# Designs tried in a protein design run: designed miniproteins, single chains. Part 26

Each design is a single chain, and the fold is of that chain. pLDDT is the mean over its residues in the fold that is shown.

## One batch from the design tools (miniprotein)

Design m887
Fold by ESMFold2-Fast:
Structure m887 (fold): chain A 80 residues (1-80)
Amino acid sequence: MLSREEVRARLARMSPDEQIDFLVDLTLEFLRSQGASEEELAAVRAELDRWRARLATLSPEAQTAAARGEIDRLLDLREA
């Protein structure tokens, strides 16, 4: 897994859409590491797709803030 420093460096080079894609990938990878089934991962991906669609109604700055907040939360869970 990427370190928090590597994640921060990557996010600085990403568009809002790329940051959301990164969050989706991190979330699915984290859940797979916790023993989630492929069916459960598919269900979570569908929920994240709906969340992304809802974020698309917001400004790019708000999308970036939301994605970064969720990425930080997920990284905290990984460090625990």
Scores: mean pLDDT 76

Design m888
Fold by ESMFold2-Fast:
Structure m888 (fold): chain A 112 residues (1-112)
Amino acid sequence: EAEELERDMERGIKQVEEQMKKMADLVREGKLDLAVELAEKQAKVAREDAEIARKQGWDEIAELLEQGAKLLEEAAEAARKGKKDEAVKLLEQAGKVYQEAIRLGAQREIEE
């Protein structure tokens, strides 16, 4: 049902926001190694999910997941270089891209 899919979508969006905020807070606190590790792990998962999406013909979702993974990889690199503000901005951008992927996924389930 649309209402159930909307609740699942909102839950997924909230989880993404909380994870990105956690990584951003770690960067701001100077816990750069931990932030880098979490960002790289999340980027790997996103790339694996993108491959699955492409196999299913969900090219737009796959492209968003690949973009999110790239932003997380760039955030990890910025954090390693001590560019905290840049790393935080990239994490926030990655979060927005993943939220869009979740919204498209929910919309596709309603259409199919």
Scores: mean pLDDT 84

Design m889
Fold by ESMFold2-Fast:
Structure m889 (fold): chain A 64 residues (1-64)
Amino acid sequence: SQDELLAELERVARGLRDVDPRTAIRLDADAAMIRMMQSQGLSPSPETQAALREEIARARARLA
């Protein structure tokens, strides 16, 4: 769901802040975009959600 996607973006960003700050900043920006869309009653397209999930997966790999 969109809320799960947002929570995961924020979780991974927190994990990367001291390890990979540039990736953390990117994920924080994506989370901010989703929150802004939600405040307007909008949701990301399925394509955007799929792209964000792929970004999360790649970012999680960097936490190793």
Scores: mean pLDDT 81

Design m890
Fold by ESMFold2-Fast:
Order: sequence, then C-alpha cells, then structure tokens
Structure m890 (fold): chain A 82 residues (1-82)
Amino acid sequence: LEEEKEELLTLIDSLIEAYSPDMPQPPAIKDKAKELRELLEKAKEYLLENPNLPLEKVKRIKEAILDPDVEKMIEELKKLLS
C-alpha cells in the first residue's frame, strides 16, 4: 500500500510539473492543462490527507491518471475525488 501510494504521488508530481504553464503542451492537453493541474493537486492532497485509503481506491486513481484520453482522465478523477 505504501509503495503504491509513493509511486502514485511521484507520478502526480511529474504530471503537475509537465502541465506547468511554462511547459509546451500538446494540442490535446493545451486547453485542459489548468484543470488537469488542479485535479492532480487535489488528488495529491487527497492521498496525503487519507493515510488509510483502501488499496483499491489508490489503484483506481492511478488508472484514471494513466488514461491516455484526457477527457476520461478528468471525468474519472472528478468522480474519485468527490
């Protein structure tokens, strides 16, 4: 569980950096970069504030973040973090 959370937090930090306003964005992400950053920041806070989060929930968040479809990533993260 700790290893899964650490891996996910590392992934989230990398993506927040990648979606920074100072970084060039692919066209598919450009219009959604701000919303993605906000959702990734919320996901990070959620993981840090919930140390006893079930492994299955951690895995679902990771699956959503790894979805190549940006629209699906956004919708799934909104569901998982609400």
Scores: mean pLDDT 76

Design m891
Fold by ESMFold2-Fast:
Structure m891 (fold): chain A 62 residues (1-62)
Amino acid sequence: TEQQRREQREQLSSQYSKQILDVTNEGDERSKVDPEKGKKETEERVSQLQAQLSAQGQQLAS
């Protein structure tokens, strides 16, 4: 049902937000040693997680 899909989307969003926050925090630690490398790696990882969330969200919307 629409309610179940909405609930699943909320769960996915919550899980991915947590993962993105963790990756960002780890990136901040890396940036203390090498700001350029830390920023690049963090942006790549966050982009991957956002893409995964979007793909899964599309499947749930179908």
Scores: mean pLDDT 78

Design m892
Fold by ESMFold2-Fast:
Structure m892 (fold): chain A 77 residues (1-77)
Amino acid sequence: SVEELLERAEALIDQAEKAFAAGRLGEADRLLSQAEELLRQAVELASDKPVSPETTRRIAELLARAAAGRARVAAAR
């Protein structure tokens, strides 16, 4: 389900943020890539069936968090 994909993506983003804080940039990048793939699947499922405004907002929030995380990893030297 969309909700299950979002829960898994959020967990991966949380793990990526912890990895980034610990200086493990490669781990953070891999976790964010996995989260982005789950979010892509959630967007595709959400396009096939109506979803709640709350679900749409959560998708947008997690996509923004993943993008910000990837930008932070890319900016790190």
Scores: mean pLDDT 85

Design m893
Fold by ESMFold2-Fast:
Structure m893 (fold): chain A 70 residues (1-70)
Amino acid sequence: SLEEVKQELLENGLFREEELPDDPAELLKLIERKKQELEENAKKHPEVRAEADKGIELLDRLEKRVRELL
């Protein structure tokens, strides 16, 4: 469900509660943007690459779940 996806995003510190939309299409765009931000941050700060890769993997799984709600 959308609520379960939002909970996993919050539990992993990827977003603040106020950042999360109730529209699945808006949430999908936000997830795609976050994946890009993590990748760009890891290019500037190689020391966070492992954390960024873990976050991107989680976001990819959650993105697929959100797409099933569309």
Scores: mean pLDDT 84

Design m894
Fold by ESMFold2-Fast:
Structure m894 (fold): chain A 76 residues (1-76)
Amino acid sequence: KIEVEFKVDGLSEEQKELAKEYAELIYRLITGGKELPEDSPLPLKAVVTEAKEIKKVTYNGKEAYDISGIKIELSG
């Protein structure tokens, strides 16, 4: 599982959860959804280094957020 660290101030709890969700999605995309071994050389940490205002949008009748203002870096 990927660890998520925040290097930005002033994020709400909802923004932190959204950032964690998208860090996990990015991680799964680069790993092809496979489990990594405990000693894997691939990055096991996601660092949120920038967060701007998040726009609220509606998709298929559900509320979502535009995360284009969030920067996440993968590191090991």
Scores: mean pLDDT 63

Design m895
Fold by ESMFold2-Fast:
Structure m895 (fold): chain A 98 residues (1-98)
Amino acid sequence: SAATRARLEQLLADLEAEIRVARELVEELKKASEEEFPVLATAAAIVIAGGDFTARLARRLAETLPPDERAAVLARLAALERELEEVRKELKELMKEA
């Protein structure tokens, strides 16, 4: 349980970092030249896919926690998944306008 909690905290921290990097790449896309755009868009898509994978692993590990601890972790994870979805939607909108 202590090892599972430590691993979950690391996965949640990794997801937060992936969301931050994805947001930074999306902001750079708004300023990108025609030459830079496809490279930055691809990088953003890869980071978002990594975030999806991290979220999936965190969700599976959370299922092994006691009910009270599980609810708290799932609430944190749901908030991060919403942030990741917002970044994904912004990326899709920028790519549609390119």
Scores: mean pLDDT 89

Design m896
Fold by ESMFold2-Fast:
Structure m896 (fold): chain A 80 residues (1-80)
Amino acid sequence: SVEEEIKYIIDIVRLMTERIKELAKSKTVSEEEKKEVAAAARERLEQLLKEMEKLKPSEEQRREFEKAAEEARKAIEALE
């Protein structure tokens, strides 16, 4: 269902954020690799936004996505 697809996208954004936060703590991953992951995460977030727009989310669903996306952007910036 569209509702399940929207929830899935938001869950993916949240999972991406947590993985980026863990990567930022890593002392074994190079600075170059962290920058590559940050760039890939920004591109993925853009694609997820496009997919979300196609599903015509409600105002509540859009707000939830926007909150998740903002947390993802903060995590990406911290990784850079």
Scores: mean pLDDT 87

Design m897
Fold by ESMFold2-Fast:
Structure m897 (fold): chain A 92 residues (1-92)
Amino acid sequence: PIIQQQILDVAAGARRILRFIWNGPDGDYEIIIQADADAFVNIYVNGQLIGRVHVAAGQQASIRFQARQGDIIEIIIRAFQDGRFRIQLIQL
């Protein structure tokens, strides 16, 4: 099920950081990113890079990760154009 969803507007050349402490159950999760603009998205768990994806306009990218209560999750979006990004967190 989708357990969290967020929509972000990111300006061209800007870096947007989402940082949160994991307060859900331990388990396997997937982050799905949909964008209307080109961007690089980096995902970190406890400061460790777990994945980097290039999201093209109109495309969707996803990264799976394992989370444990208290883990620090960081999603960093670097947009090449003004765009709207939809981020969904799914429990597997």
Scores: mean pLDDT 83

Design m898
Fold by ESMFold2-Fast:
Structure m898 (fold): chain A 110 residues (1-110)
Amino acid sequence: MLTQSPAEVTVAVGETVTLLAHADFPLSEATIQWLLTKPGQPSELLGTLYPDGTVSLSPRYADRLTLRRVSEYTAELTIRNVQPEDEGLYTFVAFRDGEGVYGNGTRLTV
């Protein structure tokens, strides 16, 4: 199971926010992705963190995003200099053995 926290958060433009995902299984061998979904729009891939530690970030967000495994069971997404376009639902995904395990989401309001 994947739990994201907080469930919802409100931040002002220009602030920094950190979103957490906690798994009941090790994330060390999982490929981690963060998705942003806005009403009426398809989900956008923000970034991928591979088991080898390689990070791939969407060019639109790359200068403001950091993806990390904090521990064996916890990953984080940090968004710096939050902009109005960052508002939406953030979904954590862990890929293992060809399957994606989805978190419950964090809603960001700006």
Scores: mean pLDDT 83

Design m899
Fold by ESMFold2-Fast:
Formats: structure tokens, sequence, C-alpha cells
Structure m899 (fold): chain A 93 residues (1-93)
């Protein structure tokens, strides 16, 4: 489902950031794109409003950490986001 695919994308972003394959600046730009996707899916009725709001908060916290150069905090927020996405996917089974 879309949430499982999104969680896999978040895991890939997390690994790329941790390994240094992408810069924190590039990670921040990818997180901005992710926020737009989540908001678009909420507006299309594909996501519950409360879930979308919680997910967007984690995306923004990860983006702010990445922009500040705090890779550890950005990774922690990406891990929290991936877990949130997987838990929501189970509820929509």
Amino acid sequence: GILEELAEAVDALREDLESGKISPEEAAEKLKQLAKIIKEWENAGLLPKEFAEEALKLVEEAREAAEAGDKEKAIEKLDELAELLREQAKKEE
C-alpha cells in the first residue's frame, strides 16, 4: 500500500543520510517534497487528518534537524516517522 511504500522511502532516506550518500541539505529538500506528498494525500482523502498532521510534524522536525546539521536528531525523527507510517498501514489493512 501507499503507506508501506512511503515507509520504505523514509528508510532509504534515513540510510542515505546516515551513510553520507546524501547531504543534510539534500535530505531537507527531500523532506520538503515528502511533506507536499502527505498534504496532497490528505487533501485527496487518502489519509485521516489527525494521522497526516502527526506525520507532517515528524517530517518538519526531521527537516529542521537536517537544516541545523543535527544528523542524529534527523535520523531519530525519520525512524519515528517510518514507525508511524507502518502502524497506520496495519490499521488500514
Scores: mean pLDDT 85

Design m900
Fold by ESMFold2-Fast:
Structure m900 (fold): chain A 86 residues (1-86)
Amino acid sequence: MEEGRRRAEKLREDIAERRASKADKQQILDGLQLIRSQSDPATQAQIDALMDQAKTADDKTIAGLIPEVVALGLDVAARSFEESLA
């Protein structure tokens, strides 16, 4: 019974993570691209680094990018991401 329960919990996490990952990557990239067009050169360089991370990131790394997007004041990207997943 423990094996079945642990498998079910992990499967739920994997399904949620997969669905979130696809929407997360696109929303982060779209939000970063939009804000980049209105940012100064130093901020654009930082945004470019985050976009590169998002493009190559695995599902676990994508979750870690959300706090960095928020920390840069990229609320539009973070809000769009949450709204598309909610």
Scores: mean pLDDT 62

Design m901
Fold by ESMFold2-Fast:
Structure m901 (fold): chain A 87 residues (1-87)
Amino acid sequence: ALEELLEELSKYSNLDREGIREEAEEFIEALLKEVGELLKLKTKEEQIEVLIKSLLDILGKERKEGEKATMENLYKLMAEVLKKTYE
């Protein structure tokens, strides 16, 4: 799941693989603190997988609109959509 997210994010960033991984992991950790308890899953690993899948779906929609999104703008959009969905 994480590797699929890193592949998608690499299309929007000029960071190396390690830099993208660090940013993605920090973002996922922050989202887990805010929405993880709202997920009907018992393990942290399963919660992370569901969040990554949701982020990939959001990225797919944003990409179809043809805008050159920055990695930071995508993270902000994904966080806002997820919070609204699970709140």
Scores: mean pLDDT 65

Design m902
Fold by ESMFold2-Fast:
Structure m902 (fold): chain A 110 residues (1-110)
Amino acid sequence: DLSLLLRIIGNLLRLIGLGIDNRDNKEEVDVTPVINIIEEYLKDPSLSDELKEMLRKTLEGIKKARTLAEVIDELIEFATEVLKLTDINDRKKALELLDKLIDVIDEMEK
């Protein structure tokens, strides 16, 4: 539990750092790669209803995002909500998703 929680906190801190680095960047970004990852995760029948609802809300926010900073803000909100999850399987799946999303954000910065 503690190790998994600390890894989620680590991802949240990385997202906050990326958000600070990009806050003055007004360039429009293609959000399609982020949308595709979240939509693919939503197809997993083993996801809890709670995690699915959190992901659907994040997906709608990402669809409205225009800049990398706005995408990162939506992911910070998601990571913060994930910290409230008590189920270990939900935490594991959320961590796997956050790792994938951060990798995509890192690639979008290049």
Scores: mean pLDDT 84

Design m903
Fold by ESMFold2-Fast:
Structure m903 (fold): chain A 105 residues (1-105)
Amino acid sequence: MLPLDPETVAAVRAGLDAFAARLSAALGVAPIDTRDLSVEETAALYAQMSDRQRLVYRLLQAVGLALLGLEEAARRLMERWMEKYGVSPEERAAVRAIVDATLAA
């Protein structure tokens, strides 16, 4: 992981929190907080997730990458995860709108 200053870390966390809240409301999925979890704890939590919760977790990872400046790669990753989990066209449109709102902040 690249070394990040505290200001960048705080901004990314705030953006992810806003995204998670909006996405959970739109998709009817409980918010998933993986902050301050170890790699092992995160892997264990992911293994217990439903497909819908796994989708939310993967979209959070992609938005995190976008907030770190990797927006093009993050958007491609997001589209691949939505395809893999069989997200409807209507839900894909809602997710894209939430991502756009998060990255414009």
Scores: mean pLDDT 74

Design m904
Fold by ESMFold2-Fast:
Structure m904 (fold): chain A 89 residues (1-89)
Amino acid sequence: MALSDEQAEEALARLAAALEAARGSLSDEEYAIAEEGARRVVEALRAGDAVRAATILRETGIAIARLRGDEAAVAEARERGDALVAAAA
């Protein structure tokens, strides 16, 4: 399912707002992972690949949780990401 331009812009705005809101609580390394993830998600949504966008969100969340060494957060990020991928498929 390809997103409309309006849906893609709304998703981008929400991702940007979430990243900005988290800016003060992220390390430079965590911010770099989140920023790269957000960029890749936008590219996937522009290409109409919702499954790829959901997969990138999953991978980004897991990567940040792993960087923090929080095994519970890794499990939660994986479960949430799996649900997003299933919903997009």
Scores: mean pLDDT 76

Design m905
Fold by ESMFold2-Fast:
Structure m905 (fold): chain A 93 residues (1-93)
Amino acid sequence: SMELTPESLKRLKAELQKYLADLENGKTGRVVTTLLLIAELSRQLGDYELSRKAYQLYMEYLSTGKLTDEMRDEVIKLVKSTIALIDQKLAEM
């Protein structure tokens, strides 16, 4: 299971911020890994709706093999939402 310490959350936030910058620059090589990370992390943090959205995008990408511009924009939104969720949880710790 994922270990959720303040130190691990700060590290995951930094990774998501780096991936956000990569996505905004058209680099998509880690989309699958990032969607699965968002899904598991949001589930562990109690945001089941964010987890569900990440799994839906993962399944869509897995089924089509294509990352459309619209899908990329949705992944960017999910990354931003996950960063905000991490910030909220760090403030509670």
Scores: mean pLDDT 84

Design m906
Fold by ESMFold2-Fast:
Structure m906 (fold): chain A 83 residues (1-83)
Amino acid sequence: SIKEEIEQLIKKIEESIEKKDVEGAIKSIEEMQRIFKEMKVPEEHPIMQQIEELKKSIENKDFEEAKKKLEEIKKMLEIALTP
């Protein structure tokens, strides 16, 4: 299911951040962006803005900021993907 795919991508991003794996984190973030685009989530949605900020934090190697951005994304997804 899409929910399980998103949850697995979040876990991969968390693991990549812990390992300071910039390339792995970016790949997982881009896959998550692809899924949201397929779900027709608009670019102006707060979650898309947070994902872009997360990607920027990873590219800047600011892993503390990246963790905070990922937690905000997780909160938004918990609300959106609750059955």
Scores: mean pLDDT 82

Design m907
Fold by ESMFold2-Fast:
Structure m907 (fold): chain A 69 residues (1-69)
Amino acid sequence: SLEDRILEAANLPSDVYQAVRDIMREAHAQGMSLREIGRTLVRVSETLSQERQDQLHRAFEDVAGELQA
């Protein structure tokens, strides 16, 4: 899924990856748009270090950019 691609690209520690993945899978199952998924990622990242926030943001932009290219 799109969420799994973003999470794999973010290169997060396994425990953080699993927690974020579970949240994002629920969002996708509820039919959230790409924009809403992005906002959910930002909210989750607010509890992470700046380095992890940058990893998630870059991964989201990279995947979204590829889809729009």
Scores: mean pLDDT 69

Design m908
Fold by ESMFold2-Fast:
Structure m908 (fold): chain A 80 residues (1-80)
Amino acid sequence: MAREHYERGLQALKEGNIDEAAEHFHRAALAATKPEDIPVLREGVDALSRAADESTDFDTVVKLSLAIISGAVALRDIEN
């Protein structure tokens, strides 16, 4: 379920586990298939964007940016 993956992703971000966070947010995007999942995707993109803005590590920014793209694509597909 998209919400469950999102919550795991947030927890991983709080723990500094960037790889786990990116993977969970990517899975949340893949699981998001209905309008009820839009808030989860938007919250995920916002959280990832904030984490990327706060990071000075190139690898971390790339991983988070890829997860943001996955969320944005899922949002577009649900809204259209």
Scores: mean pLDDT 81

Design m909
Fold by ESMFold2-Fast:
Structure m909 (fold): chain A 83 residues (1-83)
Amino acid sequence: SLEEKLKERYRQLAIEHVEAALKALDEGNVDEAIRHLRSAELYAEKAGDEEVVETLRKAIDAVEQGNLEEAKRYVREALEKLR
């Protein structure tokens, strides 16, 4: 259905932003990482992936607190759930 195709597209956009966030974190670009994580959260919500949305919110909180290794663990968890 059109709804299934739209959800799949949103899932793919969430994946792209999660991957970009991981790269930004590895490069020390915290503000860039937060922007990508918030975009990923939006697309995961549009895809109906509530568990991924919660995981991404935890990743954003970890980044904002300076807990980058914890943030990377949540980001990888979100990526695994989206794939």
Scores: mean pLDDT 90

Design m910
Fold by ESMFold2-Fast:
Structure m910 (fold): chain A 98 residues (1-98)
Amino acid sequence: SMEEIEEGERILRIASLAIKLVEAIRAGDKEKAREYLEKLLELAEETEPRVVAVGLGVAAVLAELAGDEESAEALREAARAAEAGDLEKAREILEKSL
């Protein structure tokens, strides 16, 4: 359905921003990391909690496959907070990775 396609696109956008955040953190680029975090949280505010959680979960799997276990765990914790509707806690978890 169209709703399923839109949900899939939203999941991929969230995952993409989360991976860009992780890459900026690994590069030591604090300004880019904050930019991607802000964009991710803005998108999350407009997105259903379940969809945000799935997007962050996809990013966590990709971080783990890249050997970044710390970022993968932070993304999984942020996904759990987002699923509960607690975007402030998700922000705090991700900001600790900056």
Scores: mean pLDDT 86

Design m911
Fold by ESMFold2-Fast:
Structure m911 (fold): chain A 67 residues (1-67)
Amino acid sequence: MSAEELNEIGRKAYEILSKELSDEKANLGATAVALAAQGGISRETALEILLALGASREAAEEAVSLA
């Protein structure tokens, strides 16, 4: 995966999450999605992180689907 593709995934995840979460939490969530996209963590782990940050299941699943 290119750095440009990874940056775009993070940006889209932030846009989804920032509708429900603070900027700080949305950035943490977007980072988790980017890590999952790189294979650093599983999509299941990223989903659990997003839910723990306060994202709805719908938003969390949508963001994780980008990975």
Scores: mean pLDDT 84

Design m912
Fold by ESMFold2-Fast:
Structure m912 (fold): chain A 85 residues (1-85)
Amino acid sequence: SVQEEMIRKVEEEGMDKEKAVVLILALELGLDPEKSSTEEILEAFKEALEKAVKEAVEQGLLSEEDLEEFKEKLPELLEKIREAL
């Protein structure tokens, strides 16, 4: 399992836990983190987050105001992910 491989890298190579979490999430999005650039990983996170929030608004779980707040906060969230990589 790819997640098991990432856990082993944290234990064996002393990989930073924050970086490991981001790489595991990138794998869940269908990316190969060893072959993907930081920019490709960030683009995939952006698309996944935007899709999830839009679907939540369409389903009535979130308001249009929540969507606008998310758009405002998205650059800050992506910067935190970049810093972890």
Scores: mean pLDDT 74

Design m913
Fold by ESMFold2-Fast:
Structure m913 (fold): chain A 74 residues (1-74)
Amino acid sequence: SLDDLEAEFLRLLLEALAAAEALGDSAAKQRIVELANQYGKKLRELIAKGASLEELRKVVEEFGRELRAILEEA
């Protein structure tokens, strides 16, 4: 459901922020927040256009992959 996708987005964000905090990497934390703002805007625009749950899920999966890339560089 949309609620499940929103919960997954938030879970990925909070886990990534916790990981960056544990690493003491303020630059990674800032990049994560900027990425979340970008993907949050993208998701809101897609929802407004009536995008399918499958399309929204792919965007959430892409967000998760980009979060992992930031943490691998931290």
Scores: mean pLDDT 87

Design m914
Fold by ESMFold2-Fast:
Order: C-alpha cells, then structure tokens, then sequence
Structure m914 (fold): chain A 89 residues (1-89)
C-alpha cells in the first residue's frame, strides 16, 4: 500500500541519518494520525534539516531515486530525471 511504502521510505531515510528518536516519532505520527505527534514530528524533521541540510537532501534524494527505479508506478518513474538532476546539483 502507499502508506506502507511511505513508512518504509521515511524509516530508511531517518535510519541512514542516524535519527532513531525522530524515526520512531514520525512513524508513530504516520500510523496514528495524532495531531500532537504530527506537530512534534514536523518540528524534529525541521531541526534535522536545519542542522544538516546538505546531508538530509543527499540521503533523501538518493533513496527517492532508488524507490522510483524499483517502482512500477509510471508517475514515480517519470520523476526520475528531476530527482537525478537535483542530486547532481
């Protein structure tokens, strides 16, 4: 399902960033739909981006490219050239 794919993607990004506490919080927010957890997860993600913007960007783009290449979804595959160009910049 799209929800399971999103959870797996988010978990992989945060695991590669070493952000275990943020990963657990974001996954709880995605699974429960709790507004307070979503707000806290968003704040933690903003803090990660502020601390290491280039590393967050690189890890996220690399994993997004891997996901798109493995996908049979034509819209995800259509995004590949833009994702690859963004990573190369």
Amino acid sequence: SMAAELEAFVARVLDELGAEEARDLVLRALRTGDEALRAEAAARLRALVAAEPERVREVTLRLAIERAKASSDPELRAALPELEAALAA
Scores: mean pLDDT 82

Design m915
Fold by ESMFold2-Fast:
Structure m915 (fold): chain A 65 residues (1-65)
Amino acid sequence: ASANIISKIINTILSALLNNEPLTLAEIADKLGISAETVAAQINAVEAATGASIVLIVLNAIDAQ
């Protein structure tokens, strides 16, 4: 997986969550200018490589004390 694309996906999810925006693979793909299939493949590759869900990765980025 591309670390740069993954960082952009995580930041897009974080921004959408903080701004109460709709969060679908299609919306993420549209914001990044890539296909929804590419977004799904990058998420799956990160989850396989880390053993962690993308949701857990995003929640850690929020820094909720």
Scores: mean pLDDT 70

Design m916
Fold by ESMFold2-Fast:
Formats: C-alpha cells, sequence, structure tokens
Structure m916 (fold): chain A 85 residues (1-85)
C-alpha cells in the first residue's frame, strides 16, 4: 500500500488539477488537450506516473518517481509493488 504521505500528495495533485480545469469550457478534444498541457509540470509527471502504473512499466515508474521530490525511497518501493500487480 502507498504511504499516507504519498496518498495525501496524490490527492492534493488531483485537487490542484481539478481546480485548474474548473470553469474552463472544453468544446472539443483539442481544447481538452490544451487544458491538460497547461497543468504544472509536477501534475503532468504525476499523471504520467499513474499511466506507467496502469501499463505495468516498472522502469518508467522508477524514472518518473525519481523526478518527484516528495516521493521517498519507501514510496518508490510501494509504487513498484503496485505496478507489478
Amino acid sequence: MLSPSLVALSQRLVDEAEELVAGKEARNQEEVEAILASLPERVQLWVELQLAIGNKDVEKVRELAEQLPEVSEEDLQSLIELTKR
């Protein structure tokens, strides 16, 4: 299981992403992609990390987690275990 700190971080990043897209009108796929591209780099890294976990790409999870300063070595091990499942 992910640490409580990492769970709190993921929730905070999700909340931040939702706040940033709230009130923006996406009338087509191009506008949706533009909104997503406007998200802060750390939120984009977190989204890529979630996709890597879903794709069971352990090497990508490790690479992306190392770029997130709030992810500890213990959190990285938990993310790798989650990715293997």
Scores: mean pLDDT 67

Design m917
Fold by ESMFold2-Fast:
Structure m917 (fold): chain A 71 residues (1-71)
Amino acid sequence: MTLEEFKAKLEELLEKAKSMSLEEIEKLVREAEGDFIRLLHESSPEEAAELIKLGTEFGKEVNKIKEELLK
């Protein structure tokens, strides 16, 4: 998986999460975390910086969706 493919995957996951159960969201997030760790291990320092930024932004958006579902 490339950095570009990972970006696309995270965007699709956020869209799907709006229509999913909390359990399904947590499963997809866990899978995305696995991909993130693999990419970090394979990344140049420049790519790693972009991955960390993506992970931070994704985590923030997922937390908002999860908080709304828990209400």
Scores: mean pLDDT 79

Design m918
Fold by ESMFold2-Fast:
Structure m918 (fold): chain A 63 residues (1-63)
Amino acid sequence: GGDIDGDGNIDENDVKYFIEKASKAFNNSLSDKQLIKMAQKELGLKVDGKLDKEFKDALKSLN
């Protein structure tokens, strides 16, 4: 797959809600990659813009 593949991996309700809330805080002007980077920074993860296992696990741990 690609770096983010775009369509399927950000579809858990908790993950989607978190990203949507962050996107609205930035007037919906950020790309998915930038939103992922912001989420990674908020979670204290490595900021690389990738939808990897570590990122998904960290988001899941937030409920």
Scores: mean pLDDT 63

Design m919
Fold by ESMFold2-Fast:
Structure m919 (fold): chain A 89 residues (1-89)
Amino acid sequence: MEAEKLRRELERLDTNGEELSEEVLEILEKIKPKYEEILKKAREKKAENPSISLDELYEEMKEEAKKEKEYSEVLLALLEAEREAVKRV
């Protein structure tokens, strides 16, 4: 499944520094415009409520990702991986 594959490849990159598979790279290229639209909406939400937490902002982004007809699962996996990466830094 696309989301599970993306998660495994991101975990591998984080731990071993290995390159992402061609299939994962193709998925990332396809979802980039959808991801940018979600980021735009998140930026607007942050501008309206500057006190919103990073966790609350990611939950809002997840709700927008769920509205996508295609790639919603991949978008959700990407957002979760990004959120966890930010928490570790």
Scores: mean pLDDT 64

Design m920
Fold by ESMFold2-Fast:
Structure m920 (fold): chain A 62 residues (1-62)
Amino acid sequence: MEEIKERARRRIEELRRRLEELEAQPVTDPSYPARLAGLEVEIVGYELIYEDPSLETNPAFR
C-alpha cells in the first residue's frame, strides 16, 4: 500500500510537468484540448490513489 502511494505521488509530479510542457506549446493542434483534459484526469486519478491506494486495483471506479 505505501509503495503504491509513493508511486502515485511521483507519477503526479511527472504528469504535472508534462501538463506544464503541453501548456507552453502553441495551441495549433486540434487534439490539444483532449490531451490537456487527459493529463488533468490522469493527475486527479493518481491523487485519488495517493489518498486511497486500494483504488489502483479498481479500474471500473477510475
Scores: mean pLDDT 70

